# Designed miniproteins, single chains, continued (3): the designs that were tried, part 104

Each design is a single chain, and the fold is of that chain. pLDDT is the mean over its residues in the fold that is shown.

## One batch from the design tools (miniprotein)

Design m11847
Fold by ESMFold2-Fast:
Structure m11847 (fold): chain A 55 residues (1-55)
Amino acid sequence: SSSSISTIRNSQNDQTSYYDQVINQLSQTDPDMANIVTDYRNNSQSIIDNRIQNI
């Protein structure tokens, strides 16, 4: 349980860094898409956090 949670949080942190880079690049070429990706990422983090709290 504890090990699984640590793995999920580490993966979440790595994914956040990746999405931040993608969003920054999209903001320069397609700000509408950047907003969509930001909303998707934030929603995905909320879902993961909610599931972790229910473990």
Scores: mean pLDDT 73

Design m11848
Fold by ESMFold2-Fast:
Structure m11848 (fold): chain A 70 residues (1-70)
Amino acid sequence: SLEEKIKELEKEIKKIIEELKKRGHDVIAQVAEHEYKKAVEELKDKSLEELLKELERIKQSLTNTLQAVS
């Protein structure tokens, strides 16, 4: 379901944030955590489709950031 996909993306985003913290990128991790929480708060009751798309964008951005700082 759409809700299950959103839950899995949130879990994946949290893992990337924890990896950034583990590598010493605490400021980047804090900004990312704020961005994903804001997306959930603003979109969860408005459009699950838009929330899914925004979380996919956040995950891709964080994955690219993690690769760039490796």
Scores: mean pLDDT 84

Design m11849
Fold by ESMFold2-Fast:
Structure m11849 (fold): chain A 62 residues (1-62)
Amino acid sequence: MAEEASREARRDALEAGFPEESAELIGRGARLDAEGRTDEAKRLYAEAFRLAGREDLAAVAA
């Protein structure tokens, strides 16, 4: 379940045009969120969006 969520989130991020490195972080965040580790997931999402130059999304995720 958590692994599937991670794979799907990473794929969706790549399809949305995010860089591969950001997509990897989004996938890891989705896995943590699926495991109930929401605060850690938010930190990874914020880092992924910041890396992609999406400061607006990073601020919302943090």
Scores: mean pLDDT 78

Design m11850
Fold by ESMFold2-Fast:
Structure m11850 (fold): chain A 73 residues (1-73)
Amino acid sequence: YDEAVIWNQLGEFYWNHGFQKEAIRYYEKAIALNPNYYKAWNNLGDLYRSLGDDEKAEAYYKKAKELDPNFPG
């Protein structure tokens, strides 16, 4: 579970440096290790939105919202 946090941080690092494909792979590793880690789902949503894939972005955002009981709606 702590390992999922590390993969998510690597995804954020690579995305911030313009490596979108690598960022996706690291976020996917985070959710593979912890499918309930809503931050990785949300980050995938943000990344796919930035790539123009709104349908995939909305799917990931919905998953993140479902996993975060404190998400305000």
Scores: mean pLDDT 81

Design m11851
Fold by ESMFold2-Fast:
Structure m11851 (fold): chain A 83 residues (1-83)
Amino acid sequence: SAFLEASAIPISEEERERYREALRRLREAADEAAALGDRETVLLVVGAELLAMAYLLEGRAEEAIRVLEEGIREAERRNEEAR
């Protein structure tokens, strides 16, 4: 995204790649939750994305990635239980 491509965001290229990969996995979990009709899990994912973006804007890449990874774990847990 243009946001992650912005040179003004104070994170390394390695941190950008880790964030991008975590965001990809989080979105995959949200797509599965949506297919299962679980709107609560979709909203949880949206909240995790917004919180992670707030940390990223502050240059706090490790906290941003951690928030995404926590969101992935919770969304994947809920998806597994709903299958």
Scores: mean pLDDT 82

Design m11852
Fold by ESMFold2-Fast:
Structure m11852 (fold): chain A 74 residues (1-74)
Amino acid sequence: TDDSLRHSAEVARENAKKKLEQGDYKGAGDYLSGAAIAEEALGRTDEAKKLYKEAAKLYKPVDPEKAKKLEKKA
């Protein structure tokens, strides 16, 4: 369970990196918010907050309402 969450967070971070390389900032934000949820479920609150903050920055130009919700979690 915890190992599955750790693996999911790692895969999400790698996918986010690939999306950033492609210029897909929304896709990268989607993966980083997914990684943040997994880290939060693992009790890694500081790591989750960092990921929510990064996802919020990526959403801000395309989905400012979602960015605000993620900023509240960071």
Scores: mean pLDDT 84

Design m11853
Fold by ESMFold2-Fast:
Structure m11853 (fold): chain A 65 residues (1-65)
Amino acid sequence: GVEELAKQAKEVYDKFLAGEISAEEALKKLEEILKQVEKFDPSDSRARALAHELKKVIEEIRKKL
């Protein structure tokens, strides 16, 4: 569900901040999670909120490349 995808995204971002994975690997994983979130109904407010936050995080990581 959306909560599992949110947990996966947080784990990826936390590993990136800890230096355990590269920016390139973090972007790949977060973009894959975003694709899964975007498969939910557009009326699902939790899925829409998570997609918005993922897009922000992806943009922030890209700016550091």
Scores: mean pLDDT 83

Design m11854
Fold by ESMFold2-Fast:
Structure m11854 (fold): chain A 55 residues (1-55)
Amino acid sequence: SEVETLRALRDQVLAFLDGQIAAARAAGDEPTVRHLEALRAETEAWFDAQIAAAE
């Protein structure tokens, strides 16, 4: 289903961003951490809206 596809994509994209955030934190790159955390929140909200619309 579209909902199942969106959930799978959401999980994959958020996992990728979590990895990038962890790498930036390990590097001490605070501006990049802040940017990626904001992008993660926006990405999660976008997928949640698409999933709700597909239900």
Scores: mean pLDDT 89

Design m11855
Fold by ESMFold2-Fast:
Structure m11855 (fold): chain A 59 residues (1-59)
Amino acid sequence: SPRDLLTPRELAVLQEVVDNPEWSNREIGERLGISASTVSAHLRRVVAKLGGDLPSALP
């Protein structure tokens, strides 16, 4: 699975984005106890690791 390439933290961010596509990075960060900028950084790493195979799963 492409998700096997992700760290547990990166996977947690991705799961929140998929489950709550209407949420901002700030709201996802509040849910996970991290900053909005940290959410953005994790999402960037997820996209990089998956080679762009994830555009439809990101808002």
Scores: mean pLDDT 74

Design m11856
Fold by ESMFold2-Fast:
Structure m11856 (fold): chain A 58 residues (1-58)
Amino acid sequence: SLSDAQLKDIASTTGMPVSVVKASIEDALSAGGTLDDIANTLKKNNHTEAGDIILSSK
């Protein structure tokens, strides 16, 4: 699971509220996605730093 500090860093990097970041990650995981899938999607959408934060959480 991602730490509160990592969620805040992703929020800061993407410009999204922490609550939106957390809800989006939880929704993707509930839909059968993995943290790798979320990170790769972020990198494809030019949020490379946010994707790297998720990958570093392993």
Scores: mean pLDDT 80

Design m11857
Fold by ESMFold2-Fast:
Structure m11857 (fold): chain A 72 residues (1-72)
Amino acid sequence: KAEKLLAIAEEAEALGGEAAELAARALRAQAEALEGKASEAELEALEAELEARRHLQPEAVEAAREARLKVE
């Protein structure tokens, strides 16, 4: 659910750093997508960014990907 994604995004952002900030932004976009506010192309672009940052924030990245799959 969107609330859960937002909570994870806040935790990821609290870790600090460029990778954590990017992961948090992607998680917020996923939460908005659950409400029908984000385009499919935007989600795909964010998923690519999450994959590139996976090694830096693996738990947050995996949570975002799992949530995206449930939207489908």
Scores: mean pLDDT 60

Design m11858
Fold by ESMFold2-Fast:
Structure m11858 (fold): chain A 80 residues (1-80)
Amino acid sequence: SVAEQVSEEGLEEALRGVGISMEELEEDPEAALEKFEAAVARIREIALAAGASEAELAALDANAEVLRERIEAYRKKKEA
């Protein structure tokens, strides 16, 4: 599945790019998710201002969804 395409190492690197550590994700996945959503919204606004195509925005949204699902899995494990 698309959600399984991102390895643990790939997730760590992607989250580091938006200022989220794996330790932060494990300790407070809800706060990590809020921080991630704020970062994605800002990146999307910058891309739009730079004249990103619909295809480029769709790729950004698809990549964000994969990462979001991985973060959400940590949140669900914490709640269980």
Scores: mean pLDDT 76

Design m11859
Fold by ESMFold2-Fast:
Structure m11859 (fold): chain A 74 residues (1-74)
Amino acid sequence: SMEELLARMRELHARILAETDLARVMALHREMTALLAELLARTDPSDPEQVALLAEARRLHAEVEERLMALEDA
């Protein structure tokens, strides 16, 4: 389900924020990006509940991208 995909993304988000190794963050980010793509493919844009789940997934992914950029700039 979309909720199960979002739950997996939340777990990856927590792991990434605790990780300091750039290569591991990149690997986890790739996994999270694949889950986001699956969520996007399943989302009916006319369903407000599904749109809300996708919006939360995009928020989590954006935070991870900011973390990745910060680690690359270090």
Scores: mean pLDDT 85

Design m11860
Fold by ESMFold2-Fast:
Structure m11860 (fold): chain A 73 residues (1-73)
Amino acid sequence: MVEVTLLAPSEEVAREIARILEEAGAEVVGIEQVAPGLYRVTFRAERRDGELTPAALKAALESGRLAAEATPG
């Protein structure tokens, strides 16, 4: 099992990343605010399936990050 950290621009994006990672079979350790507008999502992924972590990361980036950037203005 490997511990990995992802950065998110908001708490909502961090929670969405955590949800997607858990759905993909990763263990979410926690979410922490490290700076204003910056959140750290820490998770553990098993080494048994190398595609699981990349798929989870791709889903998190596409769903969470794009949603956060879709602010009209």
Scores: mean pLDDT 65

Design m11861
Fold by ESMFold2-Fast:
Structure m11861 (fold): chain A 73 residues (1-73)
Amino acid sequence: AEELVKRAEQLEKEADEAYKNGDTERAIKLYEEAVKLYTQAAKKYFDSGDFEKAKEYVERANKLREKIEELKK
């Protein structure tokens, strides 16, 4: 779960950089990948009984989904 979070955070940073450089399409794809990894991390934390971390990463994934929808407008 921890490795999935680190990878998701790295992809989120890469997405932020792509967006900053005007590559909105690349940013969206990188954010979508980060959402998948945060969702997988949340499920692993839930399955291990860490409901607090599971909720945290579900909320993080949801915020990124909102950002993706804004970028698609």
Scores: mean pLDDT 84

Design m11862
Fold by ESMFold2-Fast:
Structure m11862 (fold): chain A 61 residues (1-61)
Amino acid sequence: ATSLAVDLINSAIALIAASNYESALALAETALAIAKQTAAPAVVIAAAESIIALAKAKLAE
């Protein structure tokens, strides 16, 4: 559960690096949902939220 959220966050970071913001947003939102459902550490939740914010900002440009 927490491990899956971390794996999705790492995949979303790779997609951000590839400028694939739409896929990064989808993975980060999934990771946030899993992290919240499993009561993951605050750092994991914050990481997912930061990626979501970045992807949304890039898609709004």
Scores: mean pLDDT 82

Design m11863
Fold by ESMFold2-Fast:
Structure m11863 (fold): chain A 63 residues (1-63)
Amino acid sequence: SGLLNKIASKVTDLTSQGKSEEALKVGEDEVKRALEEGKVTPEQAELMIRGVKDLVRIVEQEL
């Protein structure tokens, strides 16, 4: 699976448990690690962090 799929899975799982703050931290930390490892550009990392925040909000609406 791609990096985005792994992050989305972890974030969704934590948010579904009512752990939205942990989900945000885990998602952002995973993106920052990918940036440090050169797997994504700074621009891609910025978009991915925004995506993590949006995903948490979407999942929260389903709880």
Scores: mean pLDDT 83

Design m11865
Fold by ESMFold2-Fast:
Structure m11865 (fold): chain A 109 residues (1-109)
Amino acid sequence: SMITEVTVTIEFKAKKKGQKFGVAYNATGSSELLEVKIEVSDNAELLKILGEYRSGNSYTVTAEVIAKEEGKIIKVTVTARFRGGSLSGSGAVFGADEEYKTTTETREL
């Protein structure tokens, strides 16, 4: 069966080194969830998972991210893969004042 994935990239900027952000992500597919990957850019660190839920066809996570550098774009990318079918994904960041963007991409593998 074809594998499908949804990737949400959340982009934001820290005004201070050591600034903390909440990142939230959800993904839902019409078929079985196979794997999830969370990636943080080198200018930030994933400190802890605040909440995580995984079902047969959905994934939700809220995580705390800390900035290692001031004034650079931090990227948090979450990818969920499913056993084909239709997909949705969304993301949000909390604690970002000015530079907040989400991009959602779906592809077939």
Scores: mean pLDDT 84

Design m11866
Fold by ESMFold2-Fast:
Structure m11866 (fold): chain A 67 residues (1-67)
Amino acid sequence: MSVEEALAEIRRAARELREAVARGDVEAAQKYATRMVEAASRISPVVQRVAEREAAELLAEAKRRAA
């Protein structure tokens, strides 16, 4: 996977994650969070850590909205 392909996947997964969070769809949010982190790990450990932090915050928000 090229860096450009990984960045495109991160952007798409992040968009889908935010949409799942808005719906309170925890299962979908978990799926897209995982995809975003996996794509980020293919770029660098630094980008992976940033993606993990953002994913954790968005997943917490999805769970809060689902409750």
Scores: mean pLDDT 83

Design m11867
Fold by ESMFold2-Fast:
Structure m11867 (fold): chain A 60 residues (1-60)
Amino acid sequence: SEVERILGYGDVVAQMNRIALETEAWVRGEPIDDALRARIDAETQAIHDEALKRVEEVLK
């Protein structure tokens, strides 16, 4: 379904964003600390919220 496709893409985008942020920290020699984890969690939530908005758009 379109809903499953949107939610699936949201999960992939969130995973890619996490990997990108962790990789950037690693390249810079910076630790994956509580601040970075909090940022990843906040951005993951925002990505999931956008996927849910897209689902609502499709159901109209």
Scores: mean pLDDT 86

Design m11868
Fold by ESMFold2-Fast:
Structure m11868 (fold): chain A 49 residues (1-49)
Amino acid sequence: SKEEELAEEIRRAVREGDFERATSLYFRALRQGLTLAVEAYLKAMRELE
């Protein structure tokens, strides 16, 4: 699904250290209401702490 694809792209961006891309995709997910993608960003960023 679009939601799962965006979640995977966000996880990849965070893993690669591309935080500009990850944050951009996160705001897209928020605007579109894509809950799995929003959760993917928050979880990936939390795991970097």
Scores: mean pLDDT 84

Design m11869
Fold by ESMFold2-Fast:
Order: C-alpha cells, then structure tokens, then sequence
Structure m11869 (fold): chain A 60 residues (1-60)
C-alpha cells in the first residue's frame, strides 16, 4: 500500500505543472487512503510527497 500511494503521488506531481495544484489533487485522490494507513506508514507517504513537492518548487 505505501509503495502504491508513493507511486500515485509521484505520478500526480510529475503530471501537474503547479505544485499547489498537485498538492490539491493528492488530497482529493489519495486523502482517504492516507487516512486509513497506520500512523507510521501515513507519515512515510506524506514525507515522500513533501520531498517531491519541494524538489518541484526548486526546479521552477
């Protein structure tokens, strides 16, 4: 599950030009699945998302 959510988050971030729009799409599409994860796994996925969004902002 964690790897699947990381993969989907990466795809959303890479296919969305605006980091703010990517963040919104992740919340809409993955928010429910993230809420169902154990705390440790949810934190791992959200940390990964934050890292990818930061990298995208630095490249703009």
Amino acid sequence: MVEELKKKAKEIIESTEDPEEAKKKIAEELGEELAKLPVDEAQEVTAYIAELLNEKKLKS
Scores: mean pLDDT 79

Design m11870
Fold by ESMFold2-Fast:
Structure m11870 (fold): chain A 68 residues (1-68)
Amino acid sequence: SAEAEFEALLEELRKDPRLKVTEIGDRTIRVETSYDVSSLIGLVLRIIGDYPSLEVKVEGNTITITLK
């Protein structure tokens, strides 16, 4: 389910110490990264591929993830 995808991603992101994960609303999280451009692109592509029920918005080194 979309809710299960959201929870699975949240737990995955919390394991990376280079990511600051903040819940900014219901079913919406902000991820602040210290990633380089290549690593950031890799993360975004992985999220889009593995979690099709989630919407990803990228602004600089920050990613906002929302349930569709």
Scores: mean pLDDT 80

Design m11871
Fold by ESMFold2-Fast:
Structure m11871 (fold): chain A 80 residues (1-80)
Amino acid sequence: SRAEKILEAAREALERKEELSKDELRAVARVALAEAEKYKEKDPEVAAELARVGLEMAEAAGDKELAEEARKLLEEIEKA
């Protein structure tokens, strides 16, 4: 699925997070979280994994606001 392909790309970026700049980490986190939001009803398992990647990338970027948004989205997906 499209969500699974996006998750694969997000996981590849996560494996290379030490090579990414703070701005690149934040950009990947935003994309992962936006896709998690889109798929949270149709594919909650993939959405949760995308949100976890987004959280780890946001934390690596030092973006506290984005990390908090990621934690909230993860909680919503896991409680549904």
Scores: mean pLDDT 83

Design m11872
Fold by ESMFold2-Fast:
Structure m11872 (fold): chain A 60 residues (1-60)
Amino acid sequence: SANDKATELARKVAATAREKGPEAGKKLAAELAGLPYESLKDLSFEEAVVKAANAILEKE
């Protein structure tokens, strides 16, 4: 489901941010959500994750 995909995105992005830093997490969020990184780079990490998750929910 879209909710499962959004949850999986949040989980993977959090793990990546912990390992490689918040910028790497934002880049992964953009990639998984099919968004340009430019749309997330100026947001906080939390705001970027929410925007990416919402994009997945809106596409499905």
Scores: mean pLDDT 80

Design m11873
Fold by ESMFold2-Fast:
Structure m11873 (fold): chain A 71 residues (1-71)
Amino acid sequence: ASDLELNEALSQAIADAFQQSKNIEEGKKLAEENVTKLGKELGLSEEETKELAKTAVKVVEQAFRERQERA
């Protein structure tokens, strides 16, 4: 239950970062901010929050690179 809710919230935070940012640098910043806030709200440890933020930044970076390649 907890892991499923976290996965849904994490996916939304990443999607919001990608949708709201105009470039890869802004996207990475927003992904880190969104996931850090999410981790704090869910009571995750600093280490867990940092690991999730790293994953989110990587996902957003990959999405922006794919989008730029198509443009």
Scores: mean pLDDT 78

Design m11874
Fold by ESMFold2-Fast:
Order: C-alpha cells, then sequence, then structure tokens
Structure m11874 (fold): chain A 71 residues (1-71)
C-alpha cells in the first residue's frame, strides 16, 4: 500500500463523513471520526496498510447509511 493510496481513501471517507453530518447521522459520524482519527495517526507513523484498512471501514459504514437513504 502506498501513502497516496491511503491518503486517497482517507479523503473519500472524510467527504462521506461531511455528507453524514449534513444528514444529521450523529452516531455514525462519531464512529467514523474515531476511525479517521486513528487512521491519520497511523498515516503519520508510516503504517499505510493499517491506515487504509481503517479508512475503508469508515467508507463502508458511511456508504451503508447513505444507501439506506437512497443516496
Amino acid sequence: VTKEEAEKLLEEAERLGVKLVLLGEHDTVQRISELLKKAKELLEKGEYEEAKKLAEQAIRMARDVLAKRGL
């Protein structure tokens, strides 16, 4: 996993998180924020594979919620 790949996934997760904030999905936003905080810490440490895994988990959670809303 490259730094660029991990950063791209983190950016996607952050964009999805913004959409969830606008939709009032507070509980899911909190969980995603915790995952993204840890992913950013791992990215700073050079642990790109673990950062990618957490970003992908956050994306999956966000997409699941958006799909239920028809978005």
Scores: mean pLDDT 82

Design m11875
Fold by ESMFold2-Fast:
Structure m11875 (fold): chain A 89 residues (1-89)
Amino acid sequence: SSGREFAEKMLEPLRLAEEALRRLEENEELSEEEARELREKARRALEFVEKQKKLIEENNAQPDQSVLELLERIERLAEEVLRRLEEKE
């Protein structure tokens, strides 16, 4: 079903964002390479959210509230990772 496929596509960026934040919390000192990987993962998550929001708007879709909440959570986690990386540099 279309709704299930949409939700499944959102889970991967969410997991990447959560993993990135967890790694950042576990390591006070990150190598430049680790910082770049976390930044790339966070930016990919934000790009995914932007694409999904654009598709929803373009197709006049009315997704379930749970779908909107997942997109918002991914965005917040990715922004938090980028913020913390900026503060350490």
Scores: mean pLDDT 76

Design m11876
Fold by ESMFold2-Fast:
Structure m11876 (fold): chain A 92 residues (1-92)
Amino acid sequence: SDQVQDLAKQLEAKLRARGIEVKIELKGTTLTITLNIEDVRRLIGIVLRLIGLSLDGYDIEIKLEGNVLTITIRAKNEEQLAQALQALLADL
C-alpha cells in the first residue's frame, strides 16, 4: 500500500529529524524498525505506544543483538498497520 509506505517514510524522516539513526523496512503487513539501543531513552513515548499496540492485538517483537535493537510490528492487514504507524507518529 502506498499509504503504509508513505507513513513508514514519514516515521523514518521524523526520527532522523530528532537525530536518531534508524532504518525502517516494510514487507507486506510487517514493519521492521532498526536503531541503536543508546537512542531508546529518547524514544520512551514510542516504547509505551508499542506496549499499547501489543495489548490491542498487534504482534510486537523486540530483539537486541549487540547494540542493535530491532522492533518488528506484524499487523493483520494494511489498514491495521496504517493505524499503528499513525499512533507512533502522534507520539513524536
Scores: mean pLDDT 82

Design m11877
Fold by ESMFold2-Fast:
Structure m11877 (fold): chain A 92 residues (1-92)
Amino acid sequence: EKAKKYINEAIDVLLELAKRRGDEETIAEIEKLKSLPFDEQIKKLEELVDRYLAEIREEMRNTDDPEKVPELIADALRVIGARFLIELAKKL
């Protein structure tokens, strides 16, 4: 029950991030993983976290617009928060 709650919260965090970024492909991916077995959900969420952290790091390196940096930092923190929820679920 508690592990499932943390995974659902991680899904919600990543889904809101994908919506904020206009990332329709990732929104579709998240909707598909909701129907997977719990172990596969964890694996796919971990892969998604790693992918978003890599993407945000590259956006930070390539941005010439200092106004975008706070938004990218906020997005990175959201992804780290989702990772924390996944790790909590794995401990239960």
Scores: mean pLDDT 85

Design m11878
Fold by ESMFold2-Fast:
Structure m11878 (fold): chain A 55 residues (1-55)
Amino acid sequence: SIEDEIREKVKELLESGLPMEELEKRLLAYAREVAIRHNEDLGRLLALIAEELKK
């Protein structure tokens, strides 16, 4: 699912050891790509990413 794809990408980037500023930049770019590909609301995807970052 789209939620699983976002969750896996968040984990991948967190495991990469990138600084938070670069991590957020890459996550935002990914969220925009996913929103376009799946015709989803960007705000919803960003909220899902924020929830995964808290875990």
Scores: mean pLDDT 79

Design m11879
Fold by ESMFold2-Fast:
Structure m11879 (fold): chain A 55 residues (1-55)
Amino acid sequence: KKELLEKAIKALENEDYETAAKLIKEIFGIDATPEALKEEKEEVIKSLKKMLESL
């Protein structure tokens, strides 16, 4: 699961919101839209990094 979190963070940092949305659905079962991820980019990255550190 760490590898998927790292890939999701990297996708968001690269502004690849489509890939990030797919990975977030795989990890959390949440249907996030690419538009929502773009608007909340900093908060989502922060949350994913916090989860990665907790693993």
Scores: mean pLDDT 79

Design m11880
Fold by ESMFold2-Fast:
Structure m11880 (fold): chain A 101 residues (1-101)
Amino acid sequence: MEVEVKVEADPERGEVVLEIRASDGFELRMRIRGLRNGLPDMRVEEVRFSAASEGLEIDYEVEAREEGGKLTVKVKVKITRTNADGSVETYEFEAEAEVEL
């Protein structure tokens, strides 16, 4: 499976948008808010995936660090997909965005 990861930072709103697209039609979009306060509030806005999955589990970790008026946000996403035949596929993504405050 081929995967594209896109990260967009909006320092004026204190937001980071993470978008993951896979060649099998899986799409995940996450918006992280509250970065201006040093605390990321994660909001998942959209998840789309192929009909072959019996279950989808998404685990994510957000790390934010501020240094010298610059905020670095690291997002780690683990997606576990269970197929109808009982097989399990796991995908791990890491994305990093830098926001100037």
Scores: mean pLDDT 65

Design m11881
Fold by ESMFold2-Fast:
Structure m11881 (fold): chain A 55 residues (1-55)
Amino acid sequence: GSMLEELKKKALEGAKTLLEQGFSLEVALAFVRRDVEGKLSEEELEELLKEIEKL
């Protein structure tokens, strides 16, 4: 896939790892926002965060 698709996939897997380690959803969302800051459009970030909220 594109570099953008890889970035989203890595961020989602990172969020899953944080949740599996017992961190809250709020912490996982905050880490994803910081990790992808300036790298995703607002729309792409919103879609990624919605996918994480479904975990």
Scores: mean pLDDT 81

Design m11882
Fold by ESMFold2-Fast:
Structure m11882 (fold): chain A 74 residues (1-74)
Amino acid sequence: VEEAIKHLLEAGKAAKTREDQLIVIGALLSVIGAILEGNYEEAAKTARGAAQRVSDPEARKHLEEAAKILEEKV
């Protein structure tokens, strides 16, 4: 869980555009909310969806890794 959150933060640091930064911030907040509810399926789906929406390849890679970690908790 903590490792997935670290990857979401790294995605935010890698994001170079305002649009990508907002996508990552939105995903981070939604993933934390889902985790607090014990809904790892929704958390993984949110991270995966954000990866598909960002344009920066480094940010996408971190979002995909976060999604993979969360998928292992489903």
Scores: mean pLDDT 84

Design m11883
Fold by ESMFold2-Fast:
Structure m11883 (fold): chain A 83 residues (1-83)
Amino acid sequence: DEIKEYIKKAEEYEKKGDYKKAGDEYEKAAEIYREQGDFEKAEEYYKKAAEAYKKAGDYKKALEVEVIPGVERLKRAVEKVTA
């Protein structure tokens, strides 16, 4: 429910050209999906957040969220080996 509201807000901000706020809302949706263990949807929305941040000219923040799915996959692989 709340995730869908973040996605709707992100889409509305994109339509208005407020790409920074769109990125922030996509990032919130991705974080909740990650916490729920839905890593596929988390990756999708982190990518959308990164694209929005790039459109806003915030390449630093775009890179920060773009690497999260890769880091999370690596952490899960390490946990399987050490547990």
Scores: mean pLDDT 80

Design m11884
Fold by ESMFold2-Fast:
Structure m11884 (fold): chain A 73 residues (1-73)
Amino acid sequence: SAEDKKAGVKTLMEIGALYLGAVIFARHKDYEKAKKLVEEAKKIYEENKDKLSEEQEKIVKEILEEMEKIVEE
């Protein structure tokens, strides 16, 4: 549906923005803020994963894995 297509694109864009934010905060050693952005990205994924295409889900999972590596001690 049009709603599902819109949700998929929006989810990708939101997670991409959170990924960039997490990278920036981690580079400035603000790991507390970086971790909050990772948790927000995971929440957005869980709430919208059923509306993602197979390719979109693959991209999101790869981004989330990279985000976790950035903040994992």
Scores: mean pLDDT 83

